Designed miniproteins, single chains, continued (5). Designs and how they scored, part 39

Each design is a single chain, and the fold is of that chain. pLDDT is the mean over its residues in the fold that is shown.

## One batch from the design tools (miniprotein)

Design m17416
Fold by ESMFold2-Fast:
Structure m17416 (fold): chain A 57 residues (1-57)
Amino acid sequence: MEKQKKATELLFKGAQAYLDGKYDEAIKYFREALKLDPSNKQAQAFLKRVEELKKKA
C-alpha cells in the first residue's frame, strides 16, 4: 500500500534527523508516519524515545 511506503520513508527521515540531533524534526517525521500507519509499533517506539530524550535535554 502507498500509505505504508510513505510511512516507511518518513520513519527513515525521522531516524536520520534523530541521529543529526534534530529532535524536533525527528518528532515531526515520526508523527507524520503514524498518521499514515497508526499501527506501526516501530514509529510509536521511536517517537516515545525521542520525546523522552528531548524532555531530558
Scores: mean pLDDT 79

Design m17417
Fold by ESMFold2-Fast:
Structure m17417 (fold): chain A 80 residues (1-80)
Amino acid sequence: MPSTEELTKEFLEKVNELSPEEQIERIVEITRHGLSEATTPEAREQMARNVQRLVSAFVNNPKMTQEDLDELHRRLEEVA
């Protein structure tokens, strides 16, 4: 399986090509994957940085609406 870092890089490269719904689903998938791998403090720090990068790319996307932000938060709560 690709690493959480590889998935994060792929998402950031394609973020402008993805719909808000696709971005939310991808961020949730990457976060879920990262949480399953983050068994050490170092891995958890790496995952936290990756999630921050994903969320920053999402909120800076000009296609983003408040409803999309609310959906992202709801979906992230489900995986945490």
Scores: mean pLDDT 76

Design m17418
Fold by ESMFold2-Fast:
Structure m17418 (fold): chain A 63 residues (1-63)
Amino acid sequence: MNKEGIELVKRSAVTAVTAGVPRENVLEGAKKLIDELVKQGKLSEEKKEEALKAGEEAIRKAE
């Protein structure tokens, strides 16, 4: 559950950055995706920060 949610956030962020979306817009989208995953039970509330940090790290490595 949590691992799949985090991987989805990372993959989505890298795809958006690679497509030319500005970093600030990608991070905003990642926050919205994290909230949606929590609502769907695919990510726990306590893992929101870890998921966002993983997304930021994935963007940094892709740039």
Scores: mean pLDDT 79

Design m17419
Fold by ESMFold2-Fast:
Structure m17419 (fold): chain A 55 residues (1-55)
Amino acid sequence: SKDVIIALAQKDTGLSAAEINALPTMSDAELRALAERYGVSVAGLRSLRDALLAT
């Protein structure tokens, strides 16, 4: 379920549900900026974006 992915990602990253749900619309540059802001890995956010796109 997409909602389960979002809930787990919120707990792991500290991002809001809205920010996580917006990941599929983001460029790699936007993902880098978000990763820097939250202190998380760019690779992790790319993987999460890909998981959301697959669901």
Scores: mean pLDDT 82

Design m17420
Fold by ESMFold2-Fast:
Structure m17420 (fold): chain A 73 residues (1-73)
Amino acid sequence: PPSPEELEQLKKKMKEEIEKLIEELRKLGFPEEDIELFKRAVELALAGKESELSEEEQERVLEIEKKYLEKLA
């Protein structure tokens, strides 16, 4: 299993990637409310608490991901 040091390094890298993704979402013109929901969803997933998102919130996150992929194409 990963050591505590390895987990901390992984968390640091993940946070850096999340910040980059948030900046890309802003550049692509996503509303701040969608960015905040996406950030919350990622933070919950990293904590193993993705089930704390409501069904409606989960659907909105999937919609944001779909729109993001469409803008990349």
Scores: mean pLDDT 76

Design m17421
Fold by ESMFold2-Fast:
Structure m17421 (fold): chain A 65 residues (1-65)
Amino acid sequence: SEAARDAADRLLVKLYLEGKITPEQARELGKLVREGASGEEVYRKALELGLSEEDAQALADLVAA
């Protein structure tokens, strides 16, 4: 949903401002969310890109909501 995408994009911006992800990682995860990827797909990709399990799960939960 667009609400889930907006919430995910807000979290990605927050993680970037906190220095937890790079701009490139934020763009790649944002692209997956915009393409309608599942929470599972987003979680897997976030871990692959080096996000913590906690941050990857938080992002996946927003996408799955």
Scores: mean pLDDT 84

Design m17422
Fold by ESMFold2-Fast:
Structure m17422 (fold): chain A 78 residues (1-78)
Amino acid sequence: SLEERVRELLARLLELAKRLVELYKEGKISSEEFEELGNRLQEVGDLLKKALETGDMELLDRAEELLAELERKIRELE
């Protein structure tokens, strides 16, 4: 269901945000990289919120794609 997919993607988003904060605390990324990646994570959150408000599954699919791209990018920085 829409709600189950949103819940799953939100859990992934929160875990990814936690990893990003840890990378910054460890000095593995710059302030500029932290801000850029943080802004992209916020975009995922905004898409999830709009998908939940509108029932638009296309927005949910886009949020999942963007999140997967960010998960890959942040993994490369570890």
Scores: mean pLDDT 88

Design m17423
Fold by ESMFold2-Fast:
Structure m17423 (fold): chain A 71 residues (1-71)
Amino acid sequence: SAADEAGDAAGAAASASGAAGREGGQKMFLNAHRSTTPEEAAKNAYEAAKELGGEKAGEAAQRASMTAMGG
């Protein structure tokens, strides 16, 4: 169901943030250093999250990135 999928996405995002919060922060910091554009930053966040938690994690990370940018 949509509620189960939302729970799965939130869980994957939380797991990626929790488990890789420090490592993810370092990778995002390095990617931000290389990628000065918001679009590249969002793309790198999606790719990193997808590698960690699969498609659902990638989608959640991209959505969070867009929300943070006011989208």
Scores: mean pLDDT 59

Design m17424
Fold by ESMFold2-Fast:
Structure m17424 (fold): chain A 68 residues (1-68)
Amino acid sequence: KEEAERLLEKGIEALKAGNYEDAVKYFTEAIKLEPSARAYALLAQAYFKLGDDEKAEQYIVEAERLNG
């Protein structure tokens, strides 16, 4: 749980820096350890920044499913 949170923090730092590919990697690793609506929403945001609207939409649906 602590490791997943640390990976989310690294992903957020990567997003802030404009390193969207690194953000995708960190959020994907966090999801493998502990799937959460927040992690999927952050992954979707990273894919939107990369211009991959299809994957972004897929992960938004997963985030909504876990949040409901």
Scores: mean pLDDT 84

Design m17425
Fold by ESMFold2-Fast:
Structure m17425 (fold): chain A 74 residues (1-74)
Amino acid sequence: MIVGEAESVEEALEKVKELAKQQDARIIEANVLSLETLRRYYPELPESLPEGDYLVAILQKGDEKTVLVYRITK
């Protein structure tokens, strides 16, 4: 799981696309979720994550899945 920040959903999506290209992975999901909703699906997230809206994306390479989480700061 990769956790970061972006100023906007558009910036977060560009970061997701860049990582997908670098890893030769496919983006299979991308959603904007509140922290409460995100914790329901990913209880392994750091407790220190601040409240806010998050872009969550899933990258798939073969059978391997990577979860990307970006806090939207603007």
Scores: mean pLDDT 80

Design m17426
Fold by ESMFold2-Fast:
Formats: structure tokens, sequence, C-alpha cells
Structure m17426 (fold): chain A 62 residues (1-62)
């Protein structure tokens, strides 16, 4: 499921923050889910997922 894959990718990224493949996959899945939520009219949840994408991208600059 989306939730299970999301948790696995987040755990992998915590273990290796510089793993580009994991980062790209996490961003892809979050963006796809955000788009789905927007198509359903759930702007609030979509925005929350977009904020999560921004956080993943910012973590690489630590």
Amino acid sequence: SFDDELKELQKKLEENPNDLDVRQKLIEILRQKARELREQGDEQRARSLEEEVDQVEKDLNQ
C-alpha cells in the first residue's frame, strides 16, 4: 500500500539521507498522492504532502 511503501522509504532515507534513488522515489510517491488528493478536491491533504516533499529536499542541505 502507499502507507507501507512511504514508511519503508522514509526509514531508508533516515538510514542514508544521501541515497538519491530513495529520495527520488519518496518524492515521486508523495507528489503522485498529492495530485490524486487534489483531483478528489482534498487541497489540505495535498498541501501537507507537498510540505513533506519540501522537507525531504531540505534535509539534504543539513
Scores: mean pLDDT 78

Design m17427
Fold by ESMFold2-Fast:
Structure m17427 (fold): chain A 118 residues (1-118)
Amino acid sequence: GVGSEFTEEDVEEAIKQLKDPDEKTRLLAIGKLAKIGDERAVEPLLEVVRDDPSELVRLAAARALGIIGHEEAVEPLLEILREKGSEYSEEVVKAIEEALVKIGGEKVKEEIEKIKAE
């Protein structure tokens, strides 16, 4: 169909830009990956949620995973919430929770509540 605006090269370049030293470049890359919706972005964006030094960048990556909506993000995001939820800001935790609900629906909401009750 009509859809040559984004190539495999565009996806790979945006994934590479997630590791750029400039925060603005990483934010723009996250936005581009969210717009493209390619599942190859899921694992790199999960690494950003877990490890990026910027709260704003982690927040953007969590939201992007929710927009992309690939089921393979569910278990890794639940693991991040279990391991780092108490260490992250309320804004980042909420973004992860919202992404999880968007991707996995009601069953994932039950798992989130179990994690929060521990």
Scores: mean pLDDT 83

Design m17428
Fold by ESMFold2-Fast:
Structure m17428 (fold): chain A 69 residues (1-69)
Amino acid sequence: SLEETKKKTLEKMKQIFSDKEVEAAKYAFDNGVENTDIEKLAEKLGLTPEQVREAIQKALEIYKEIVDE
């Protein structure tokens, strides 16, 4: 299911990213990347916009890799 794939993606991200960066990726998955205000999310989580962008991009990369398997 899509929810299982999202959960598996976030678990893999925990190995590389901080809890706050994983939270940013989870927010993007739950609300849609296109609906995610990167600058505001970064401010709320105490991250840079760059950190939020990198976390979301890596999450999408891992998600695609899991779906393709």
Scores: mean pLDDT 84

Design m17429
Fold by ESMFold2-Fast:
Structure m17429 (fold): chain A 84 residues (1-84)
Amino acid sequence: SPEELREKAARAMVKGLKAADQGKTEEAVKYFDEAIELVKQADLPPELRERAIAAFNAGKDAARKGKTAQEVAEEMSRAVAELG
C-alpha cells in the first residue's frame, strides 16, 4: 500500500542516518537512495514528494562528505526550507 511504502522510506532514512553516524558512507548513501525510490513509488501529493526527494538528496550528499547524523538531518531540513 502507499502507506507501507512511506513507512519503508522512513525506515530507510533512519538506517541512512545511523550509517552516517557510524562513518559507513556507502551504506548511508544506499539507504538514502532506497528512501528516494520508495517515495517515488508512494502515492504522495506532489509537494510532499518534491520535499522528501530534496531532503533525501541533501542527506545523501552530506553523508558522502562524512557528516554526522545530526549534520545530515540539518542539511535535509535546510533543503526542505529552501523549497518554501
Scores: mean pLDDT 86

Design m17430
Fold by ESMFold2-Fast:
Structure m17430 (fold): chain A 70 residues (1-70)
Amino acid sequence: LSDALGKLPDEVKKEVQELIAEAAKAFAAGDKEKAAELILKAGEIAAKHSEKSEEVRKAAEEAAKEVLAL
């Protein structure tokens, strides 16, 4: 995820970073479902603007699954 962020346009990068920050806040509050949902949204936005879209999607799916499993 972090490696893909460096290659995104500034506007897209800000949107993805804000979604990740919101996911972290939701997770800290105990809302694992919302955290996972926000991670998946961030991953989809990053994937649409990345040549490695499948790698970015898989990373987001794995992170969301780990959050839900905790």
Scores: mean pLDDT 75

Design m17431
Fold by ESMFold2-Fast:
Structure m17431 (fold): chain A 60 residues (1-60)
Amino acid sequence: HMSKEEKLNEFIEKLKKRMDELGVDPETAQELIDLYKKRLEKAFENGDESAVKRLEEEIL
């Protein structure tokens, strides 16, 4: 039902909410989210399915 890109964004949003609940400051949380998102995008570009799966599991 959701595109691959929307699915990734949903995972990132869940991570952001989790960090906020844990009291991580918004600036640090955004930096970490950007890092995970970039890693996921890079894995997709390289066709590294194992890296994508691992990152998705770590985010959730």
Scores: mean pLDDT 71

Design m17432
Fold by ESMFold2-Fast:
Structure m17432 (fold): chain A 88 residues (1-88)
Amino acid sequence: KEEALRLMILEYREAGQDEKAARYEHILKTGEKPTPEELGDIKRAEKRLDFIRRFVEGARALGLTDEQILEEAKKFGKAYEEEVRRLL
């Protein structure tokens, strides 16, 4: 949950959606219960985190270094890059 919220905050900031970023930051800080719509968005972000983890594991299995994995991650945007950086 916390990792998904953090990814969403970065994604919304990258997209210039500061109000949505602030809303999810508030949920992260306070533990306030998400609305059903927000819970759906969080579930989708959890799936994106799973894909990011599988991407890192797959790249390592192919013999890529941490530096090479990070360079590849940059192609997918800032939020993706920061999450990959945290997993290395």
Scores: mean pLDDT 84

Design m17433
Fold by ESMFold2-Fast:
Structure m17433 (fold): chain A 80 residues (1-80)
Amino acid sequence: MSPEERAEKAVAAYRANPHPIYVDLLLHELTSPDPEARLTAALALGRIGDPRAREGLEAALKRETDPRVRAALEAALANI
């Protein structure tokens, strides 16, 4: 399953039944060595807007060097 497919399924599952596991799965993707996986996870967390993601998003932003991923993380934090 692609990172985009995993992120979309997590967002859809969360919207149907809000559960911490979907937020945790996306937060785990933010530790991926693949910047596209980190980007799609950050965008998905922003779409969910769950405040439990705040600490994980802030931690990811402190370490992130990819400007596209940094922008997505900042946008996700703005939606919390």
Scores: mean pLDDT 85

Design m17434
Fold by ESMFold2-Fast:
Structure m17434 (fold): chain A 65 residues (1-65)
Amino acid sequence: MQDLASEALRLVMRAFEYLRQGNYAEAYRLLSEAYRLGAQASDDPVSQESLLELSELYEQRAKEL
């Protein structure tokens, strides 16, 4: 079975590579997706809410670029 937490970490690593390349828009989109997957992997409602809020923030920032 796929580990959602492992996929979230993989997306974070990819986002940092895009940041190194100066591609901030794609980096922020990947961070948004990673936080969304992290929320799905969490069993704590408070953590889920916080991670979803971060996902939305990064998605909005990506659209502003």
Scores: mean pLDDT 81

Design m17435
Fold by ESMFold2-Fast:
Structure m17435 (fold): chain A 65 residues (1-65)
Amino acid sequence: SDEELARELSEKYGLPLEAVEELYRLLKENNGKVTKEQLEELSKKYGVPVSKLEKAGVELVIRLF
């Protein structure tokens, strides 16, 4: 399920669950694409490295798209 995948990636990459859920929403809204600016905004909002958000985003795209 989407919830189980979000929890898995949260644990795997050390990201807040809410950060992974918001990243997933952005990917769904944009047909599996996220801009650098959107990743930088999530990084600021959740206090996490952009590189971890990029890794989680790539895995979300591979598993869902």
Scores: mean pLDDT 83

Design m17436
Fold by ESMFold2-Fast:
Structure m17436 (fold): chain A 55 residues (1-55)
Amino acid sequence: SKEEIEQKLEEAELMRKAFDEVEELERKEGITLSSEERLKKVEELAEKLKEEKEK
């Protein structure tokens, strides 16, 4: 439905922000995460961002 699409878009925005933060962390620390590790970190950060959004 249209509502589902809109919600998925909002989740995509959150995931993008989380992904960018993980990428910045890698650059700043000079570390490289595997694709799987990066994806898990992005999901964790996205959930935290979602919780903060509710404040």
Scores: mean pLDDT 77

Design m17437
Fold by ESMFold2-Fast:
Structure m17437 (fold): chain A 59 residues (1-59)
Amino acid sequence: AAEREALNLEIVKIVKDYLDGKISFEEFKKRVEEAAARAGYRARVEIHDGLPVVTLEPA
């Protein structure tokens, strides 16, 4: 769906900001969760080997 594609692009931008050191992990998690909720998804955010991993599930 178009909504899922838009959400994926928004999350990619948030991930880039975090990796560039522009936002904290707490702000990263908050932004991802809020973006997912607006699109009807639940986001789970984890750190694996220093890299953020985002899992999206229908709410």
Scores: mean pLDDT 80

Design m17438
Fold by ESMFold2-Fast:
Structure m17438 (fold): chain A 77 residues (1-77)
Amino acid sequence: RQDQIVQIVDDLRRRMQQRGGSPQTLDLTDQMRRAAQDGDIDRVGQLSGQLIQQATQEGLSRVVSQAISQIGRIISS
């Protein structure tokens, strides 16, 4: 579970960086990766909400929404 979430966050960070995500957006993905490594699923959820808000302002909401949907499915399983 944790390893799957970490992999999704790593892929998300790469895509955000390639699409011109801000340092703030990339910092949020780094925080999510750390929370996932620590098994802090509640923190991953909180950071997901913040990341969606920030990415929407940058026109990157679609990429983030896809990754967050995958994470939500893993958490629910």
Scores: mean pLDDT 78

Design m17439
Fold by ESMFold2-Fast:
Structure m17439 (fold): chain A 70 residues (1-70)
Amino acid sequence: KAKELVEKAIKAAEEGNEEKAREYLIRFAEELLGEEGPKIAEDLINNTAEATPKSLELVRKVSEIMKELS
């Protein structure tokens, strides 16, 4: 249910609960990338991430899910 985590993150952000939105995105990244996921997600949120295959995969997957949510 990785897609459901992205949807929950969007809803939390829309409600102004940015901390909860971050938690859902970090959890999604952990499901997608394993142990490295949480750090990559936090680095992307803080705009400090390096362009690596894993960080690019996370961005691509989030973009795909966002497109499916219209």
Scores: mean pLDDT 76

Design m17440
Fold by ESMFold2-Fast:
Structure m17440 (fold): chain A 70 residues (1-70)
Amino acid sequence: MKISDEELVIALARIMAGIAKRLFGVSEEKVEELLEEARRLAKTLPAEEALRKVLERVKEAEEETLKEKE
């Protein structure tokens, strides 16, 4: 079975978004946005750059959720 770079980025994004939802309480709506963004990035950017962008988006969602708990 061959996993493409695009599929790998999306799979990692799903894992990271799932962790953000479970540990930080990020909303289902935000998780869906993160996954849509990950799909767009994986299609348009090199895998390394797409993954970095996904990590930044997940971190931003976590920070936003924590800010709401202030």
Scores: mean pLDDT 77

Design m17441
Fold by ESMFold2-Fast:
Structure m17441 (fold): chain A 71 residues (1-71)
Amino acid sequence: MEEELARLEEEMIRAAKEGDEEKALELARRAAELIKEHLSKTVSPEEAQRIADEALERGEGLIKKMAEALK
């Protein structure tokens, strides 16, 4: 999980730096889904969803800032 998550984050950052905001956002959503799936084995579904939503929000914020910096 951790290796796969790190790889998704790396691909997301790369896509954002290349100006492919749509691809970066898709990768951020996939990372959030992976976090939710993994955490659902350990914590409640509500907690897993909350953590995944928070991770997605942070990822989207980072992508937006990077996209604005490239303009």
Scores: mean pLDDT 78

Design m17442
Fold by ESMFold2-Fast:
Structure m17442 (fold): chain A 63 residues (1-63)
Amino acid sequence: MNITHEEVEKITAEYGGQIVGYSEKSVLIHVPKQQLDALRAALEAKGAKVTQVAENLLLVEFE
């Protein structure tokens, strides 16, 4: 499934997160620690590659 920047932003907001950085093929998301696993699972279900890079930070990579 082709996930877009807008879909990542929408899903992130649903879990109380915020996009705090952008690069060519990735976004950096700040999310409450308690919602991190749920947000990660939701993004991965949409075909995003997700890596936890700090305590409250997820890196989302696009295909």
Scores: mean pLDDT 80

Design m17443
Fold by ESMFold2-Fast:
Structure m17443 (fold): chain A 97 residues (1-97)
Amino acid sequence: EREKEREETIRWVATQLRAVGLIEDAIFELAKEEGISVSEIVKRLNSDDPEEREAVLDKILEKIASYKPSKEEQEAIINILTKDHGVSKEYVKEKLK
């Protein structure tokens, strides 16, 4: 039925939005705790230095894990963070457990 297809799409979209929100919250909280700007965290996430990217990503993932994301939210977060940042999917998955 069309309704089931629509419900599945809505659930998927809602999960993506929640995943983005969790990443955003983690970045804002990390900025406050470390006394740096959100722009500085974003700069480090997009750094050409893989060590710098991994260090800031580890801190963000630790914050996200503390929010107790659902399995679906964890999968969405993994996909968002791994695609363009040169980090393996397995690495992000282990940090979010």
Scores: mean pLDDT 76

Design m17444
Fold by ESMFold2-Fast:
Parts: C-alpha cells; structure tokens; sequence
Structure m17444 (fold): chain A 66 residues (1-66)
C-alpha cells in the first residue's frame, strides 16, 4: 500500500496522478484536503513515478510512504 501526500496540488494534477495509478492497475482512494491524500494499493513502479511527476509538475510538494 502506497500513500501519497500532496500539498498545493491542482485538481488537474490530482486527476492525472490518480489516472496514472489506475492505469497501472492500482486501487485508488483520493481524499481531498490540505494535503490531498492519495492511497494506492497494487501500484506499479511506472504508475507511481508518473503520479508523482504529475503532482510535482503542477507545483505540489509530494511525500510518498510505502
């Protein structure tokens, strides 16, 4: 189970991150707030990298817990 905490994430950044994780086969839960918390179960390495990059590219500060 992977937990992604994003501070300052845009709605588009969060959507792109969730889609990257889902596309990698993960079960995803998004809790909107400050920070926005994204929980992914079964995330692929590529899906996780794409999700983090989408969030950081939107200006978010990202913390990942595995």
Amino acid sequence: MTIIEATGASAEGVTAAALSLIGGGALVKVELGEPTIITAEGASEEGLKAAVQALESSGAKVKVKV
Scores: mean pLDDT 82

Design m17445
Fold by ESMFold2-Fast:
Structure m17445 (fold): chain A 85 residues (1-85)
Amino acid sequence: DLLDSLTPLEVRILEVLAERGEATPAEIAEILGLSQSTVSGHLGVLEALGLVASRLDENGNTVYSLTPLGREVLAEHRARRAAAA
């Protein structure tokens, strides 16, 4: 199960991307109070799992967004959390 392999930080990164649509590693780092290098490492893992995708914006910044699979995995996490509350 992909969701069971994710760290709490990786789930929080997916939540940020769901709320913002797209974000740079620097923006995610600012929101989460982390270093850009830490966030970039986790984004690399999430991209390898097919949960996020990257592209260049019109300013040449790398932006990340949820894939359809990433949205599905986050929806499962939210459903499990709601059932536990």
Scores: mean pLDDT 83

Design m17446
Fold by ESMFold2-Fast:
Structure m17446 (fold): chain A 62 residues (1-62)
Amino acid sequence: GKALAKVKKDYKPSKSDELSLKKGELVLVEEILSDGKAKVKSKSTGKEGLVPLDILEVLAVY
């Protein structure tokens, strides 16, 4: 299923497939990858990208 998560700390991308996020932003977690990254969509910007799963606090699963 998909999940709603909150960003625990600011994240700056180090690679072109990664997403810039600010602490407190809400994201939809679309997929969790085997390397510990999550494919997310920002609720505020609508942009998609990869971020480390460890920066996310899961709020709801649906």
Scores: mean pLDDT 82

Design m17447
Fold by ESMFold2-Fast:
Structure m17447 (fold): chain A 65 residues (1-65)
Amino acid sequence: SALDLYKALAMHEYGLSEEVVDKAVELLRQGKEEEAIELLMKEGGLSREEAENAVKGLKTGLEEE
């Protein structure tokens, strides 16, 4: 699916685990974008700018479903 491709891209681009990406996707499905950003910073080790870019990619994958 489109979401699976964008998950794989985020994992590859930012070195994120599938578990962390799946948690972020769940938060985004609930409209909790800031919480997803904070999760990627805390558990993914991303800067805010990297987390915002990762969230943008994951949102695109969700919109393509």
Scores: mean pLDDT 84

Design m17448
Fold by ESMFold2-Fast:
Structure m17448 (fold): chain A 86 residues (1-86)
Amino acid sequence: MKVVIILKNASPGDALLAIGGAVDAELAGGTLESKTEGSTHTLTVEGANEKGIAAVKAAAEGIRAGGGKVTIEESGDTLTITVESP
């Protein structure tokens, strides 16, 4: 499965949680790539396994619990997480 994490003006704390989830997914067996365009940062993990997906979902729930705006979307073989700081 592919995991895509999109950070849109995310706070440093939310960004750290999202990066942690992406790194955990890479350590579980995925390949992590990052791209930055202005204030938008995209973290892509190719070949994420169930353990990596669980780590990313846990990070997203942590951001949500801390008051961050997070959207989780699953479509086909892609899990997309969008993090915004209102």
Scores: mean pLDDT 83

Design m17449
Fold by ESMFold2-Fast:
Structure m17449 (fold): chain A 83 residues (1-83)
Amino acid sequence: AEELLELTLKEVEEDIKEARELIKEGKYEEAILLLELAEGLLLITRGVLKVIGELTEEMEKRIEELLEKIREEIEKAKEELAK
């Protein structure tokens, strides 16, 4: 369970880093898609952990912090795309 979360967090952090490079290159639509996929992966992982009864308060905080970060990056990219 913790191992699943750590793998998901690592992949999501790498996706955020890649999305930031895409934003720097003006590839906003690609960045948004990658960030939305990363958000989906976090939500699925959270759901799995909740169903198996292994979602701790500490895990929820880590997931929520990363979800907030993803949502902020998506909003920023959407604002740039709208210009």
Scores: mean pLDDT 84

Design m17450
Fold by ESMFold2-Fast:
Structure m17450 (fold): chain A 58 residues (1-58)
Amino acid sequence: MSKEILEEAERYVEENKDRVEEIAKKYGISKERAEAILYTAEALRLIGDEIDEELAKR
C-alpha cells in the first residue's frame, strides 16, 4: 500500500542501522545523509514493487 510505503522504508532503515553506517563510511558522508539516501532508495523500490503487483493482477 502506497500509504504505508514511507513507514516501511523508515522501518527498513531502523532495522538496517549497520548498513547506514557502512554507506556513510564507504562514501565519506554523514549518517543523516546515508539514512536519507537509504530511505529514499527503499521507498522507490517499494513503489516499484507495488506497480509491478498491480500490473501482474491484470
Scores: mean pLDDT 76

Design m17451
Fold by ESMFold2-Fast:
Structure m17451 (fold): chain A 57 residues (1-57)
Amino acid sequence: ELSLAEQVARAIGLVLDKIGDLLDEAIKTGKEVKAHIEVEVGDVKISGEVTMKPIPR
């Protein structure tokens, strides 16, 4: 059985992976990327929206 802290750490890892994918897309396309992220930890659903805007070089 995973502790609550271990479940939270795993969920954070999934969120970071999703953010990484979005960041790569924003950099590659040079366009603003918006996405909804959702993960579950025990009986709690964690959700949020992320916007990434690439800075022109």
Scores: mean pLDDT 74

Design m17452
Fold by ESMFold2-Fast:
Structure m17452 (fold): chain A 60 residues (1-60)
Amino acid sequence: MEEELRKRVEELEKQAEKYRKMADIATDNATTPEDIKVAESYRKKAEELEKQAQELREAL
């Protein structure tokens, strides 16, 4: 039971890292206000995934 939760936490953390990298790339390539909003959405997604991972760790 705990092992499955640990794997899910690791998956969420990996996804969060991917979204942070995508946010950085989107920020570097941003040329319009819409591009900036996309970068912000990726960053928010990464933060949400990190929060979900922490909540699962606290449930362990």
Scores: mean pLDDT 81

Design m17453
Fold by ESMFold2-Fast:
Structure m17453 (fold): chain A 73 residues (1-73)
Amino acid sequence: SELEEQKKMAEEVLKAFEEKLKELKADPSVSKEELEEYIKLAEKLLEEFLKTLPEEVAKEAKERFKKIKEEFL
């Protein structure tokens, strides 16, 4: 179904952000400020992407990203 495909897309985007945050956090050349700037940019890009998806999918993805953000900050 389209809803299942959209849920999968949102999950793949979140997974990509989480993997990138893990890479940045593990990189000794990346400052805390650069990590925070990436999180802010990722959040903005995610918000724009989620506007194209059903509200149910967008809500779940936002909750997931909030947990990821809290884990890395």
Scores: mean pLDDT 83

Design m17454
Fold by ESMFold2-Fast:
Structure m17454 (fold): chain A 63 residues (1-63)
Amino acid sequence: MSDETKQEIVKQVKKAMEAAEKGDKEEAQKHAQKALDLLKSDPSVSQDSIDQAQQVLDGIVDS
């Protein structure tokens, strides 16, 4: 995975957390989905890692 893609994933996760803290679940879900889409676009990322990341991001959106 490129450093640019890693930075974008971190940025999207951070935005999802910030939106969730503000109570903006729709915005949190949009950023969480973007992070997951970036992970899925990299063939070096295993399905197990994607599944784990999805569980973590779902927890952030629901919190």
Scores: mean pLDDT 76

